# Designs tried in a protein design run: designed miniproteins, single chains, continued (3). Part 108

Each design is a single chain, and the fold is of that chain. pLDDT is the mean over its residues in the fold that is shown.

## One batch from the design tools (miniprotein)

Design m11748
Fold by ESMFold2-Fast:
Structure m11748 (fold): chain A 74 residues (1-74)
Amino acid sequence: DKEKVEKILKEKGLKSSGKTLPFDYSVPEGDRAMAFLQALELAFPDLPQERADLLLKLFAQYPNMAEFLAQYAE
């Protein structure tokens, strides 16, 4: 649910940058969290650890929201 995820991110004081990152959903489920984290680290090298942890936690709960979550990585 996009609206629910957006509310959580806004409550944490985060704003969408409009920048997204394509995610390969053909990656095996057990490897997707690591693939998502690696993609965020490569695209957003200045991403604070606390924000990366939040986005990764939300990705685990909403596994189809990778591109949307990446908009909040800046």
Scores: mean pLDDT 80

Design m11749
Fold by ESMFold2-Fast:
Structure m11749 (fold): chain A 109 residues (1-109)
Amino acid sequence: GHMAALAATRAQNREVLDRAFEKAQEAAKKYGSDAVVLLTPERREEGLAALRDAIAANKARGGSDYVAVVETDSLDPDSAGPLRVKVYLYDADGNKVELIDEDEVAAAA
């Protein structure tokens, strides 16, 4: 039914997001950081504030690390739509420097 299809899409969205966070954490750890930031369209202002705070913390400890950022092009992971996710590294100056990963949920047809 419609509710079962919606639940399946939400489960797949969470799996894609969880994998993206795992990859982001691995990348952050490799580059001397523990900071992972989520940017979503719905909570973009909160995500941008968290990114600014993470960059400021990186600068405060010497500015040699990178901040890993998980970006989505959808609303929350629990939304009805399939997620598209990208993982980027940001430097201490706030520049997007590397695309680590890109993944998407196949539409539940």
Scores: mean pLDDT 70

Design m11750
Fold by ESMFold2-Fast:
Structure m11750 (fold): chain A 71 residues (1-71)
Amino acid sequence: DELKKAIEELRKELKPGETIRIVLEDWDGEGVERFRRGSEEQDVHVVVERVHEDGTVTEIKRLSVKARLRL
């Protein structure tokens, strides 16, 4: 939710050639799949970065979210 809002706000301010990059710390495909299948509460660390046209990267914010899937 907060992550989605941050992305949408950054999209409005992006210049041509800039990109938003989202990084999940300590999460690869296997980790994400285990989180989806489990009903356990887990900490998810997310970094939102702005990638400039020249390839430099600026960290915009870090989020820590606790979530439990009930699928």
Scores: mean pLDDT 63

Design m11751
Fold by ESMFold2-Fast:
Structure m11751 (fold): chain A 68 residues (1-68)
Amino acid sequence: SAEEVRARLEALLAEAEAAIRAGDYEKFDTLSAEMALVLATSDLSEEEKKALAEEIRRRLEATLAEVA
């Protein structure tokens, strides 16, 4: 379901943000690939996939800026 996809992405995003803050870029790369796969294989509309991908990108860029 859309709710399950969003919940999975939020969990992965939280782990990715924690990995960035810890300097664990290997884990960040793995989690980024997993989030991309979850979006690509989801039953969400193309518009919902684009919106979620953009939201994930903005949140990750904000976290990367915090540690720069």
Scores: mean pLDDT 85

Design m11752
Fold by ESMFold2-Fast:
Structure m11752 (fold): chain A 70 residues (1-70)
Amino acid sequence: SEIEKKIKELGMEGAIARVRLLALQTELWVAEEFGIPISEEERARLHAEITDLQVRIDNLEKEIEKLKKE
């Protein structure tokens, strides 16, 4: 089924995005917990990428839900 194939592809994209999100969240946590200096520009970039990944994951999950209902 083309629908089943698309669900698997979107699920894989979501899994990759979740792994990246966890890595960035861990990087920020480690920096804060251990007092590792990061620039304000780098901090802003990390927060922006985290936000973008969260939006991407939400959109992928909504697309998968729509496909499962058809």
Scores: mean pLDDT 86

Design m11753
Fold by ESMFold2-Fast:
Structure m11753 (fold): chain A 74 residues (1-74)
Amino acid sequence: MSLEEAVERLMAAKTEEELREELRRFLDSLGIPEDEKRLLVDLTVHELAGLSPEERRRALRGLVEHAVRVAEER
C-alpha cells in the first residue's frame, strides 16, 4: 500500500470506530506489535479530535510516515 493510499483510506473513515479499524488494519499490515498498535490508535484518535479536514490529513500523513519508519527500523 502506498503512503497516499493509506492516508486516503484513513480520511474516508466517517466515525471514530471506522477510523480505529482502518488504523488497526494499516498498522497490522506493517507488523507493528499489538501493544504499540493499541497505543498508536488511541493517541491518533485523541489527536485528530476537533481538527479541520486539512489538519486531519496532515496529521494522518505524519502518522503513516512515522509508522512506516518504525516498522523499517525493527
Scores: mean pLDDT 78

Design m11754
Fold by ESMFold2-Fast:
Structure m11754 (fold): chain A 77 residues (1-77)
Amino acid sequence: LSPEEKKIQEKVEQVVREAEEKARALKDPRKATIILFHAASLSSTLYLAIKQKLSVEELQKLVDAEIDAINALLEEA
């Protein structure tokens, strides 16, 4: 991985961990499941984008969009 790709990977891993921790604390199992699904989707998107050799710019754009979606769900929880 390039240094830029590694930095994006580390941020994704942090966001996934925080989303999983917050989901486990939620009383609503439906909301928890949706958040966990989006966290898994973010991890899969990162893996596939790197495997398909997307540019760092395109990778960052896709990752940021999915992180924004997770943050919106957490705000509604």
Scores: mean pLDDT 83

Design m11755
Fold by ESMFold2-Fast:
Structure m11755 (fold): chain A 79 residues (1-79)
Amino acid sequence: DREAAYRRTLEEGKRAGREALEAATAAGLSPEQQRLAYLSGAHMGAVEAGRRLTAEGMSREEAQEIAREVSSDLEAEAL
């Protein structure tokens, strides 16, 4: 189910982004650095979730498409 894969990837991206943001905030980084930490973390989380989808039998093309879509959507939401 592509929709379920998208939702799972979105949740993983948000989780990774939130963890990176919390770490940047705790380190006293600037608001711009905090935003960049969220976006970088979210992107890494989406990419990792995409790799898991491929390991579970999804095509690499479809998994990469979902990961890119999630990364783009999270970037748009954060900005």
Scores: mean pLDDT 86

Design m11756
Fold by ESMFold2-Fast:
Structure m11756 (fold): chain A 72 residues (1-72)
Amino acid sequence: SASEELARQERNRRIEEEMAKVKQKTAEKYLKSYEEYKNLQIRQTLLKHGKDVADEIKKELDAETKKELESL
């Protein structure tokens, strides 16, 4: 029936909206956790290999973070 079709469309819309919110919250939490990990790795690289190598590692990690967020 038309009523059942409208109910199904409304349910699907709510699922899509909730999925978008979950993905956004997941990306925000991922970014925070990854920033902490990234900062630790950059610091370790700086101590072992110096600033130039640490700067390159930062660029690579920033690119990987962007790729991961786009995949969510």
Scores: mean pLDDT 76

Design m11757
Fold by ESMFold2-Fast:
Structure m11757 (fold): chain A 77 residues (1-77)
Amino acid sequence: GGPSTITGREIVDRLEAEGHTLFSAEELGEAAGRLAGEEVADSTARVVAGLMRRAMEEAGLGPRVTREQFLALTAAP
C-alpha cells in the first residue's frame, strides 16, 4: 500500500513511553488505533493486530516482539 500517516516508529514510541519494552500484536494494534483517532480506532486496531500476528507467525517470532523486530516487520518491500 501507499505511505501511512501512522508509522511503525510512532506506534512503538508511544508504547515505550507507556513503559513497554516488548509488544504484542494486540498492543501494537491498540496503539495504532489510538493514533488513528476515535472514529476508526477499533477497526484500525483489529486490522493492525491481524497483520502483526500474521507477520510474527511468518517470521517465527513469539507472542511479543522487540522494537527492532517490529520495525523490521513493518518495512515495506
Scores: mean pLDDT 75

Design m11758
Fold by ESMFold2-Fast:
Structure m11758 (fold): chain A 91 residues (1-91)
Amino acid sequence: MTVELEVTSTVYQDGKEVGTVTVKKTISSDEDALAAAKELAQGLLSVLPDSGTVEVVTEGKAGDESGSQTHVADASELRAQLQQWIALTEA
């Protein structure tokens, strides 16, 4: 099964957009899905501010399926969590 994935995460701080990350991948294996997730995590690390509360709005499409999720977190905590997750996938 092959699925074209497009995920866009927009980071807001104090109601203002501070960064956007878009990942487009053709998914044909679990490895492709993991690679897409890592690319999104790395992109988020590049646009996250150093501190303060952020709202991350993620919109995804996989074939004909679409979804949206909002996550509110501290930027420094989210950065640490993303770094740790990436490290675990490399181990």
Scores: mean pLDDT 82

Design m11759
Fold by ESMFold2-Fast:
Structure m11759 (fold): chain A 78 residues (1-78)
Amino acid sequence: TEADLLAALRGGAARVGASGEKVSAAPVGARGGGSSDGVEVRYTKLSPTLVRLTAVTPAGEGVALVDARTGEILELEL
């Protein structure tokens, strides 16, 4: 559902905002959302201050651009 996508993207953004120094290299990183069933979150570093999150579920996909310093979601695409 859209709520699962949003929860996954928000969880990923919070991890980015934790300075990203320890777990930034995790391949399938944080599993966000309530069910954890079929939700995949990927992290792509675009610049030292910008990270792209991609969340994929069977019902759809979402993309967020996140400030690497704060973990704030700057753009959201569903």
Scores: mean pLDDT 65

Design m11760
Fold by ESMFold2-Fast:
Structure m11760 (fold): chain A 72 residues (1-72)
Amino acid sequence: MDKWSEELKKKLKDFLRNKLGVRHSDEKIERAIKKFSENYPEESAKKMIANKTTPEDKEAGKLLEEELLSPL
C-alpha cells in the first residue's frame, strides 16, 4: 500500500533523475521509490530532497541507491 503522497514520490523521482541522469528506466526508479517507502517515512524522503542529512537519512539514501544499482 502506497502511504506516501503522489507529489512527494514525483519530487523524489525528479531528484533521482537529476542526480543519476536518464540511464535508469522509469520502472527501475519507481521500484526503488516503492522499496524506500516500505522502509522509511515521508519525512526521510523530504529531508533527502532538501539535502539535509542525518545518519538515518544516509542509511535511507544507501538503500535507495542499492535498489537503483541492482539488476532487474
Scores: mean pLDDT 66

Design m11761
Fold by ESMFold2-Fast:
Structure m11761 (fold): chain A 94 residues (1-94)
Amino acid sequence: SDSLVEQARLYLEIGMAEALELLKQGKVEEAVEALRKMYEVVMGLLEQDPRVSEEELAELRELLERIIEAVKNKDLETAKELGERMLRRLRELA
């Protein structure tokens, strides 16, 4: 897809898969670092998309921050559930 939201969704999907796999291996610090890098790319793309409102951008930012906190707390199930919610939100925006 050529849309910025579609690109953000792809980066989120790949970044979440990597972070969840690292978390399953007990590599919490590496999982957090992978998510931080993904966060920068995803938010950078979404901030450039004129179809994403200021309110939607704030909600998505807060959701990504919640995912990072779940991973820091070693809460694999919450991280997975929040990641799926984020992917669903990006599909709705695309």
Scores: mean pLDDT 84

Design m11762
Fold by ESMFold2-Fast:
Structure m11762 (fold): chain A 95 residues (1-95)
Amino acid sequence: YEEAIKYSEKLKKRAEEVKQRAEDLGNQDAVTAAQEAIDLAKKSIELYKEAKRLEERGEDPSELVNKAASYSTAAGVLIAIAEELIARPELGQLR
């Protein structure tokens, strides 16, 4: 749990850094993607903390762990999308 929480916290920090770069460049699509990544990373952290509490009580944490991992994966994908939108701003203007 501590390593999973730490990983999601690193994703949140990376998403915050990407959002700042997107804001500095005026790339609103990248800002939106980075903000969504921040929100998903936060949800992942909360679910891992809740899963740890369930396990400490002898309850099954599996459902929360799977959901937290899903949110962490989605956050990583959105960070990559935001970085690509910053690198190629024309992609955000096509749609």
Scores: mean pLDDT 83

Design m11763
Fold by ESMFold2-Fast:
Formats: sequence, structure tokens, C-alpha cells
Structure m11763 (fold): chain A 96 residues (1-96)
Amino acid sequence: PPPPVTRLRITIDIAAEDVSPLGAIVDRLLELGATRIDVTVSDGPDGNVRYDITVEGLFSPEDAERAILKALADSGVTVTRLDFSFEEVSYPELVK
């Protein structure tokens, strides 16, 4: 029987003048075992860029949070908002 997967929803607001950390975040999540990554980029408050990221995979919430924090630190970006939410998703919901 397949194990449940973790779904992580991340909202990040970053100064528009900073380089995008998205590539580093995606690479770290893929190394962690992410099977799906959806990204929406929009305008945040105060001229910042908002990244809404949904990631699914067989990983622990703590490992995912650590990977993202490391990607942001390595990118040297100014983060004005960082929200994480975690849920377990049954396997059948990921096959659609």
C-alpha cells in the first residue's frame, strides 16, 4: 500500500530587486523527493514579489521547511513574509 504524501503550501514575499530564489527552492525540494511542484508568482504588498508554492512528496515537514530556509539563506534574498502549512494527502488524490 502506498504511504500518505505530505502536501506543503508555502507563501513567500521577497523584495522585487532581489534575485529569484525559486530555482534554488525547486532544486532542494526535488532532491528531498518532491513529486509535484506548483508555483504561482504575483504582486505582493509594498512592491514585493509573492511566491505561492504547493509541493507534494514523500518527505517530512521538518526536512521540507529546512530545505526551503536553506535555499532562501543561500540566495541572500530579503524575505518579508514566510508561511508554511502542512497536510497529509491520500495517494488517490495525487493520481488525477
Scores: mean pLDDT 75

Design m11764
Fold by ESMFold2-Fast:
Structure m11764 (fold): chain A 90 residues (1-90)
Amino acid sequence: MSPIEVILEALKKADPNKDGKISFEDLKKALREVAGIVGTPLELFLDLIDTNNDGYITKEDLENFIKALRVLFHIELTDEQIEEIKKIFE
């Protein structure tokens, strides 16, 4: 199963109220528990997507989120996968 599918499941789990806002604490917990991402890679990932300094990941953070997946985790994303990520934050 592709790493992106596991990350998509973690994102869905981190947004229980489906309001398009995921706190970094909920995202961190979901990434650790579902995707097994811990330690320095997790902290670097969160640092790269913390654009608004508001403690939440929203649609505005998606570009940095996608970039972090490519740079830190070497995940190659298709246009369809990018659209699925965008839908999570709508």
Scores: mean pLDDT 68

Design m11765
Fold by ESMFold2-Fast:
Structure m11765 (fold): chain A 108 residues (1-108)
Amino acid sequence: SVAARPLVLPDRPIPTDGESERFRLEALADIAYQRGVLAREEAQKKGLSPEEAERVAADAIADTGVRFVKDAGIPLEKAKEIIERAMERLGLTDEQREYALKRFEEGV
C-alpha cells in the first residue's frame, strides 16, 4: 500500500494536536478496557461471583487511570475521561462506575 500511496498531497492539512490527542486517548482507553477485561476473566477463573469479578475489573481500570496520571503525566480530567470510556465499553453498572471513579480520585 505504501508504494501505491500518493507522495504529494496538495492542500492536505497537517494533523492537528487535537487529532493526535484524540487518537492517543482512544489508545489509552483501549489499554484501560483490556486491563479490566483481563482482571474480570482472572477473577472468574478464581471462582469469584459476577459482582465480585465486576468489582475487580473496576479496581483494575481505576488503578490504570491513577498510573496514567502518576507515571505517564496524563492530566487528571483526561485520565478520568479515559477510564469512564473504558468502564462504559466494559458495561460496568452505575454503582461500580461510581466506586471506580472514587477510587481513582482518592488514588491521585
Scores: mean pLDDT 80

Design m11766
Fold by ESMFold2-Fast:
Structure m11766 (fold): chain A 89 residues (1-89)
Amino acid sequence: SKIDELVEKALEVIDRMLKSTDPEEQEKLLAELRKILDEIYKLDPTHPRVRVLGRIIEILEEILKSTDPEEQAQLRKVAERYKAELREL
């Protein structure tokens, strides 16, 4: 489905986001994820992937704001769990 295609694209962007150390690239990747979320929402606002992808975006924003390596590591673990949930839905 179109939603499955958008989710696959979101998963690739999330992986790039988690590996990136460049703030400009991270901002661009976050903007791309928000655009993908908007497209899924327009297709089906009740789809469970809307909630899960929205939560991943929030976690990625918190990783970028954090200056604590232990907090960043914990947030990355949470992001990986939601990434798995997004894939399974």
Scores: mean pLDDT 85

Design m11767
Fold by ESMFold2-Fast:
Structure m11767 (fold): chain A 80 residues (1-80)
Amino acid sequence: HMRLTLEIRGRAEVQDEEAVRAMLEALARYTGARLLRLEIELEPDGTVRVRLELEDADLDLIRELMAEVGFEVEVVREEE
């Protein structure tokens, strides 16, 4: 079914890759999406950049949840 590649960017209150990973894994579980790929980059200026590949994701719900924590979501690729 539908596969989304998303880029998520924001500022982390804590520069902890494990905390960011746990948050994104929880996001996938909460939204019922299957997490296929997760790449996290912590930048020296405090920016977090994440590339996600998700199957059967609710994009609107993901955008709402990420906005609550101040993260921007961009759709890089959408496949069915």
Scores: mean pLDDT 78

Design m11768
Fold by ESMFold2-Fast:
Formats: sequence, structure tokens, C-alpha cells
Structure m11768 (fold): chain A 70 residues (1-70)
Amino acid sequence: MEEEKKKLEQEIKALLTSEKNLGEILGQQEMFRLIREMDPDTGREEGQKVLEELIEKYEKEGKKRAEELK
């Protein structure tokens, strides 16, 4: 559970930090879809809660990045 959260969190961070324009191009919904494709198993009930927390964290970071790239 928490291990999956850390894994997804690291992937989200990598997308934001290594590919700044990726957040602008993909957007929040696309990032969410991409994460699900990378980890289809996160669709489980336990994974849903972990994913929600990650999305919330990423959403804050993504919004800041999107505004900067504006």
C-alpha cells in the first residue's frame, strides 16, 4: 500500500522535474491516465486511496508548474 504510494509519487515527481513542459502538454487528466496505465493494479480499493493522495499532491505541484509555464 504505502510502497505503491511511494513508487507512484516518485514517477510523478520525475515527470514534473525532468519534463517541465510535460505537465503543460499532458495536463492533470492526462497525467492521471498515464499513472493508471503504468500501474493498472492501482485500481484496487486500497490503491484507490493511495492514488487519491498522490493525485492531490501532484495536482498542487502541477498547478504551480502550469501557471509558471503560462
Scores: mean pLDDT 56

Design m11769
Fold by ESMFold2-Fast:
Structure m11769 (fold): chain A 70 residues (1-70)
Amino acid sequence: MKEKEEVLRLGKILGIDEDTVNALIEKFGAEKARVLLSAYAAKRMGFELKSPEQQKAVEEAEKVIKEKYG
């Protein structure tokens, strides 16, 4: 599915392995996984987070990533 492929591509660009991206898709679905990865990337690059929803998205993505890598 194109949505899953787009999220996987985004994860690769961000340096997140395919297994972690697939775990996000399985847990949250492709659309939400994309939002989580985008917010996580913005935070990593030092961009401001404009909304509480973006902050929560980063927290959710960080939890999954930390479980995988730390």
Scores: mean pLDDT 72

Design m11770
Fold by ESMFold2-Fast:
Structure m11770 (fold): chain A 76 residues (1-76)
Amino acid sequence: GVAAALAALSPLEQAVVDVLSRGPKTVEQIAEELGVSRPAVQAAVDRLEARGLVKRDPETGLVSLNPAAWAALEAA
């Protein structure tokens, strides 16, 4: 389930997911909201994307939760 997936994430990755649960944001916006450096947020987003948990729009730079992955986790 969603709780088990979140427990497998680092604290920063969990914070990024929480921010994105409120809507799509750029890496810069996430960094500002969390008070964390942009490179640290970028690394966390890259790890989440590698796990299929987030999607990035290359035209807008917006990062969002992958609805298919999170729907599957909610069903489990």
Scores: mean pLDDT 77

Design m11771
Fold by ESMFold2-Fast:
Structure m11771 (fold): chain A 91 residues (1-91)
Amino acid sequence: MNELTIKVGDFAIEHGPEAVTPESVAEALGVSKETAARATQRLAAEIARVLEENPELRARAEAALAAGDAEAERAVALEAVELAKKRIEEK
């Protein structure tokens, strides 16, 4: 599960977080849609934890969302994915 969740993070970094769906992940990683959905959900949970533990990153995410700044939202999302991957690797 952890290795698969890290691979979902890699997919998000390579293709953009907008490309991450259970369907696209299942096809790219050769797993079932159920497995892909579970890994995607786990990545989302780790990202939420990263944002809770990093108030500066959370403030940047909220500011980007409020401004409708898609480039800033993407930059924050990618940074959060990298930190989430690191948290999963430390287990």
Scores: mean pLDDT 80

Design m11772
Fold by ESMFold2-Fast:
Structure m11772 (fold): chain A 71 residues (1-71)
Amino acid sequence: PFNPDKATKDSVTGEKAEKMYLSTKSGIPKKVSEMAYLLSSLLKEVLDSPTLGLWNNETEKGLSLEEYLKT
């Protein structure tokens, strides 16, 4: 059973997905997707931490991210 409401939303999402798919062939979206995921995770952890080490935690995670991108 198909959801017609979702079908309407999927038409817009499908268009964006197609653009992402075409982008994938350039190779860049792989790193972009991984970076977005890491930044999301890092931000969540930083915001979840009430510690004075907020800056230190962000800096340390940033260094890790840079090293990860190099690999």
Scores: mean pLDDT 50

Design m11773
Fold by ESMFold2-Fast:
Structure m11773 (fold): chain A 93 residues (1-93)
Amino acid sequence: MEDEAEELLKKAEESFAAGRNGEAALYLIQAGKIFLQMGKYDEALKLYERAAELARDHPVLLAEALYGMSEVYEAQGKLKRAKELREKADAYR
């Protein structure tokens, strides 16, 4: 799983360097899911936050990044923040 996450992070860096922010956000979301599954919540959160910034002009990817952040906060027991992020994500669907 970590090797897969590292490959995704490399692809995200390459996409960002090429100006393809949507692709970079997609790879960061996929890497964030892997870190979340591993219980690395702080690392997953940072990846989803970066993905949301890069997905500013991509509403579907922005929603996916916000849902990812919500899942991290829910796993941490921060239920109010998780709910706020889900409601924000739903606005972009």
Scores: mean pLDDT 86

Design m11774
Fold by ESMFold2-Fast:
Structure m11774 (fold): chain A 93 residues (1-93)
Amino acid sequence: SEEEKKLKEAYEKGYKEGRERFPLLPLEADPSLSPREFYGRLLEVPRRILEESRRTLEENKDLPLEEKLELAYKAGYAEGILEAAEEVGRNNV
């Protein structure tokens, strides 16, 4: 459907922008935190956004299209950040 196509496009746009954004996140080095702990804290917000946005979309099918598109974009963006971070972690292990 046209709605499904728009939701997919919003998600894919978010995903692409999230992946591009990860390398630009501020690297505030806290010497009291391990790299694992530091990145874990930085990624807490994207993890919550991804989980909550997906849940809201699944549970609230009667949402206005504009709100669904925003949630799809946010879910994509968060997933893009998380996957880019995972790829960096794999290459530096």
Scores: mean pLDDT 75

Design m11775
Fold by ESMFold2-Fast:
Structure m11775 (fold): chain A 79 residues (1-79)
Amino acid sequence: MVSVELDITLPEDVTGAEATQRAADAAIEKLRELGVEPKEVFVTSDLAPDELIPAGARLRVVARYEDGVLHVAVMRLPP
């Protein structure tokens, strides 16, 4: 099992769907740095896909890799 936690700051206004995708991409890139290539990726997010997430918002990304599957959880940190 490999787990990573990331804190990312959004540089521009985006939708919740876009914010979630950016968070997932960051987690995948971090795992690739560790020499791990996931076969499947499942993402869960507490962000509504059509919600406006303002520039400067911070996201907590928690990713767990086990048995070829990457599970990514995304949550918005309070201001």
Scores: mean pLDDT 83

Design m11776
Fold by ESMFold2-Fast:
Structure m11776 (fold): chain A 68 residues (1-68)
Amino acid sequence: SAEQERIRQLVREALELYNEVLKGGSPENITRLNEIDREIQDRVHASDELAQVVAEFLAEQRRREALA
């Protein structure tokens, strides 16, 4: 669904911003990350299905990192 695609996009953007912040965090990047985290949290709070999508996405990313 469009909602599931939106949440996957937000999680992907959050992970990219986290990597940028870790390299030498910009206050602008931290602010943007907080805004994205807020939207993810609001969407996840409103929908158990979206919470499951986020959990599965993060589990797959962690699994891929562990195998790399």
Scores: mean pLDDT 78

Design m11777
Fold by ESMFold2-Fast:
Structure m11777 (fold): chain A 100 residues (1-100)
Amino acid sequence: MTLQERLEEARRRILRETADKIFEVLKKHEVSPEVKEAFERLRKAIDDNAPVVELERQLGELIGLLVEEYPEDSPFYKEIKKILKEANERLQAERERLLA
């Protein structure tokens, strides 16, 4: 397996785990139809094994909608930000491990 393939697999794994955590948070809250549609689209793309770049794009769209609809001081938004921070830290650690 090439270094590029290992990085892509790490990105895909971290994205799937991050999406699952976000999905659990969304299940506990009433969300707009736009957020629900973006959620269902991302879930479908993951189930269909879409390319990691497309999964990252769709996750970004979902996060963008959440940022627009919910205030930064909401518990909902704080939980999402924590999940994203942990995902970014894990991705950086995997990159450093594979490039070392």
Scores: mean pLDDT 79

Design m11778
Fold by ESMFold2-Fast:
Structure m11778 (fold): chain A 70 residues (1-70)
Amino acid sequence: SVEEAVEEAVREAKPKPGEDEALVAAELAFQRLIERSADPRAALDRLTSDPAAVAAIKERAREAVRRAKE
């Protein structure tokens, strides 16, 4: 699921000093959602055509990073 991909990405992300941890985690989550899709090309096309879905995943990543630091 999207939530599982985001939580996993937050745990495994290796942001460089000065990078936005939430953006790094969101990018990793996108990669995993695409790779784990039955059709990775169609999954990439769907994300590219749906800016609202991309924004929602970035917001989930910000919240997951915040929770992980508690």
Scores: mean pLDDT 76

Design m11779
Fold by ESMFold2-Fast:
Structure m11779 (fold): chain A 73 residues (1-73)
Amino acid sequence: SEVEELVREAREEMERIGASEEEKELFEVAVEALPLYLEGREKEAALIVFEKELELHRTPEREANYKKFLEAL
């Protein structure tokens, strides 16, 4: 419930500041990964976010960051 309240407030703030469609979509992916983070499965949570960033907009910077993350596992 507390997490749901924080997520709702964050969504309201995203709308208020005029966040982009991609920023909102990345936020929703982070919310989906949040249960894994709370369970201590931080690497799995991060992997989901990195993979979704690449799906939304594949850039050399995002690919390099993803590769560095995999090498650190």
Scores: mean pLDDT 79

Design m11780
Fold by ESMFold2-Fast:
Structure m11780 (fold): chain A 68 residues (1-68)
Amino acid sequence: SNNTTAVKAAENLSEENKGNGGLAAAANAVKGTFEGTSGDAKEALENGLKSTTNPNQKEVAQKLLESV
């Protein structure tokens, strides 16, 4: 995977979704995986993707998932 692309996507997703804690948490978990900080980020992102109802958030989350 491309860690730089994933980190940028995670940061953008987190900033765009501050009002949606689930997606923001998943994005931060993915960022943390590449920077060595925490979590099963892929599983967290998959679960977040299933719970969101915003189609734009789903698209960005899916692209981020493909980057890990």
Scores: mean pLDDT 66

Design m11781
Fold by ESMFold2-Fast:
Structure m11781 (fold): chain A 96 residues (1-96)
Amino acid sequence: KPKVTIRYSITPQRDGSWLLSLAIKAPDEETARRSARIAERVAEEMGASVSVLFAEDGTTVGVSVTLPSEEKAKELVRRIKEELEKEGFEVTVEQL
């Protein structure tokens, strides 16, 4: 199975919101682009706006999103993992 690695951090903000930062490492550019679309869709379904940045290697995607709680940030990570697994990827998740 092609492998995708998600590394994330959750940081409390001064306004009471929570910043979720993810780095998604994919085996190829097409998978990286699909991962970005999944992250954007899941964030939209949770009522959040997401910022996406592709790294120079074309296979790493940075995702930043502000959520109202740490629980919602963890839910977003879990939902992204589940959607990628549905696409046939082996997903590893690591909290930094």
Scores: mean pLDDT 84

Design m11782
Fold by ESMFold2-Fast:
Structure m11782 (fold): chain A 76 residues (1-76)
Amino acid sequence: MEEWQETLKELAEKFGISFPELPKTKKEFAEQFAKIARQLGVPYSVGALLRIPPKDWLPLLLASLSAGRVLPVPAP
């Protein structure tokens, strides 16, 4: 299950997204990802994310961000 961990690291490193707890499974990662997306106004369901490969979650999130749904960014 290393594949989803790479996506997790990319979100943390490139987008400054901090996860409140380290997910141990793909399901936990999907729950964390869904919470973050929901706070952006993107209503991902955990079940829907589990049907999608983790590598595709990042492009979907980037598309949502490009549509004007932006996470709080760190102050410059």
Scores: mean pLDDT 65

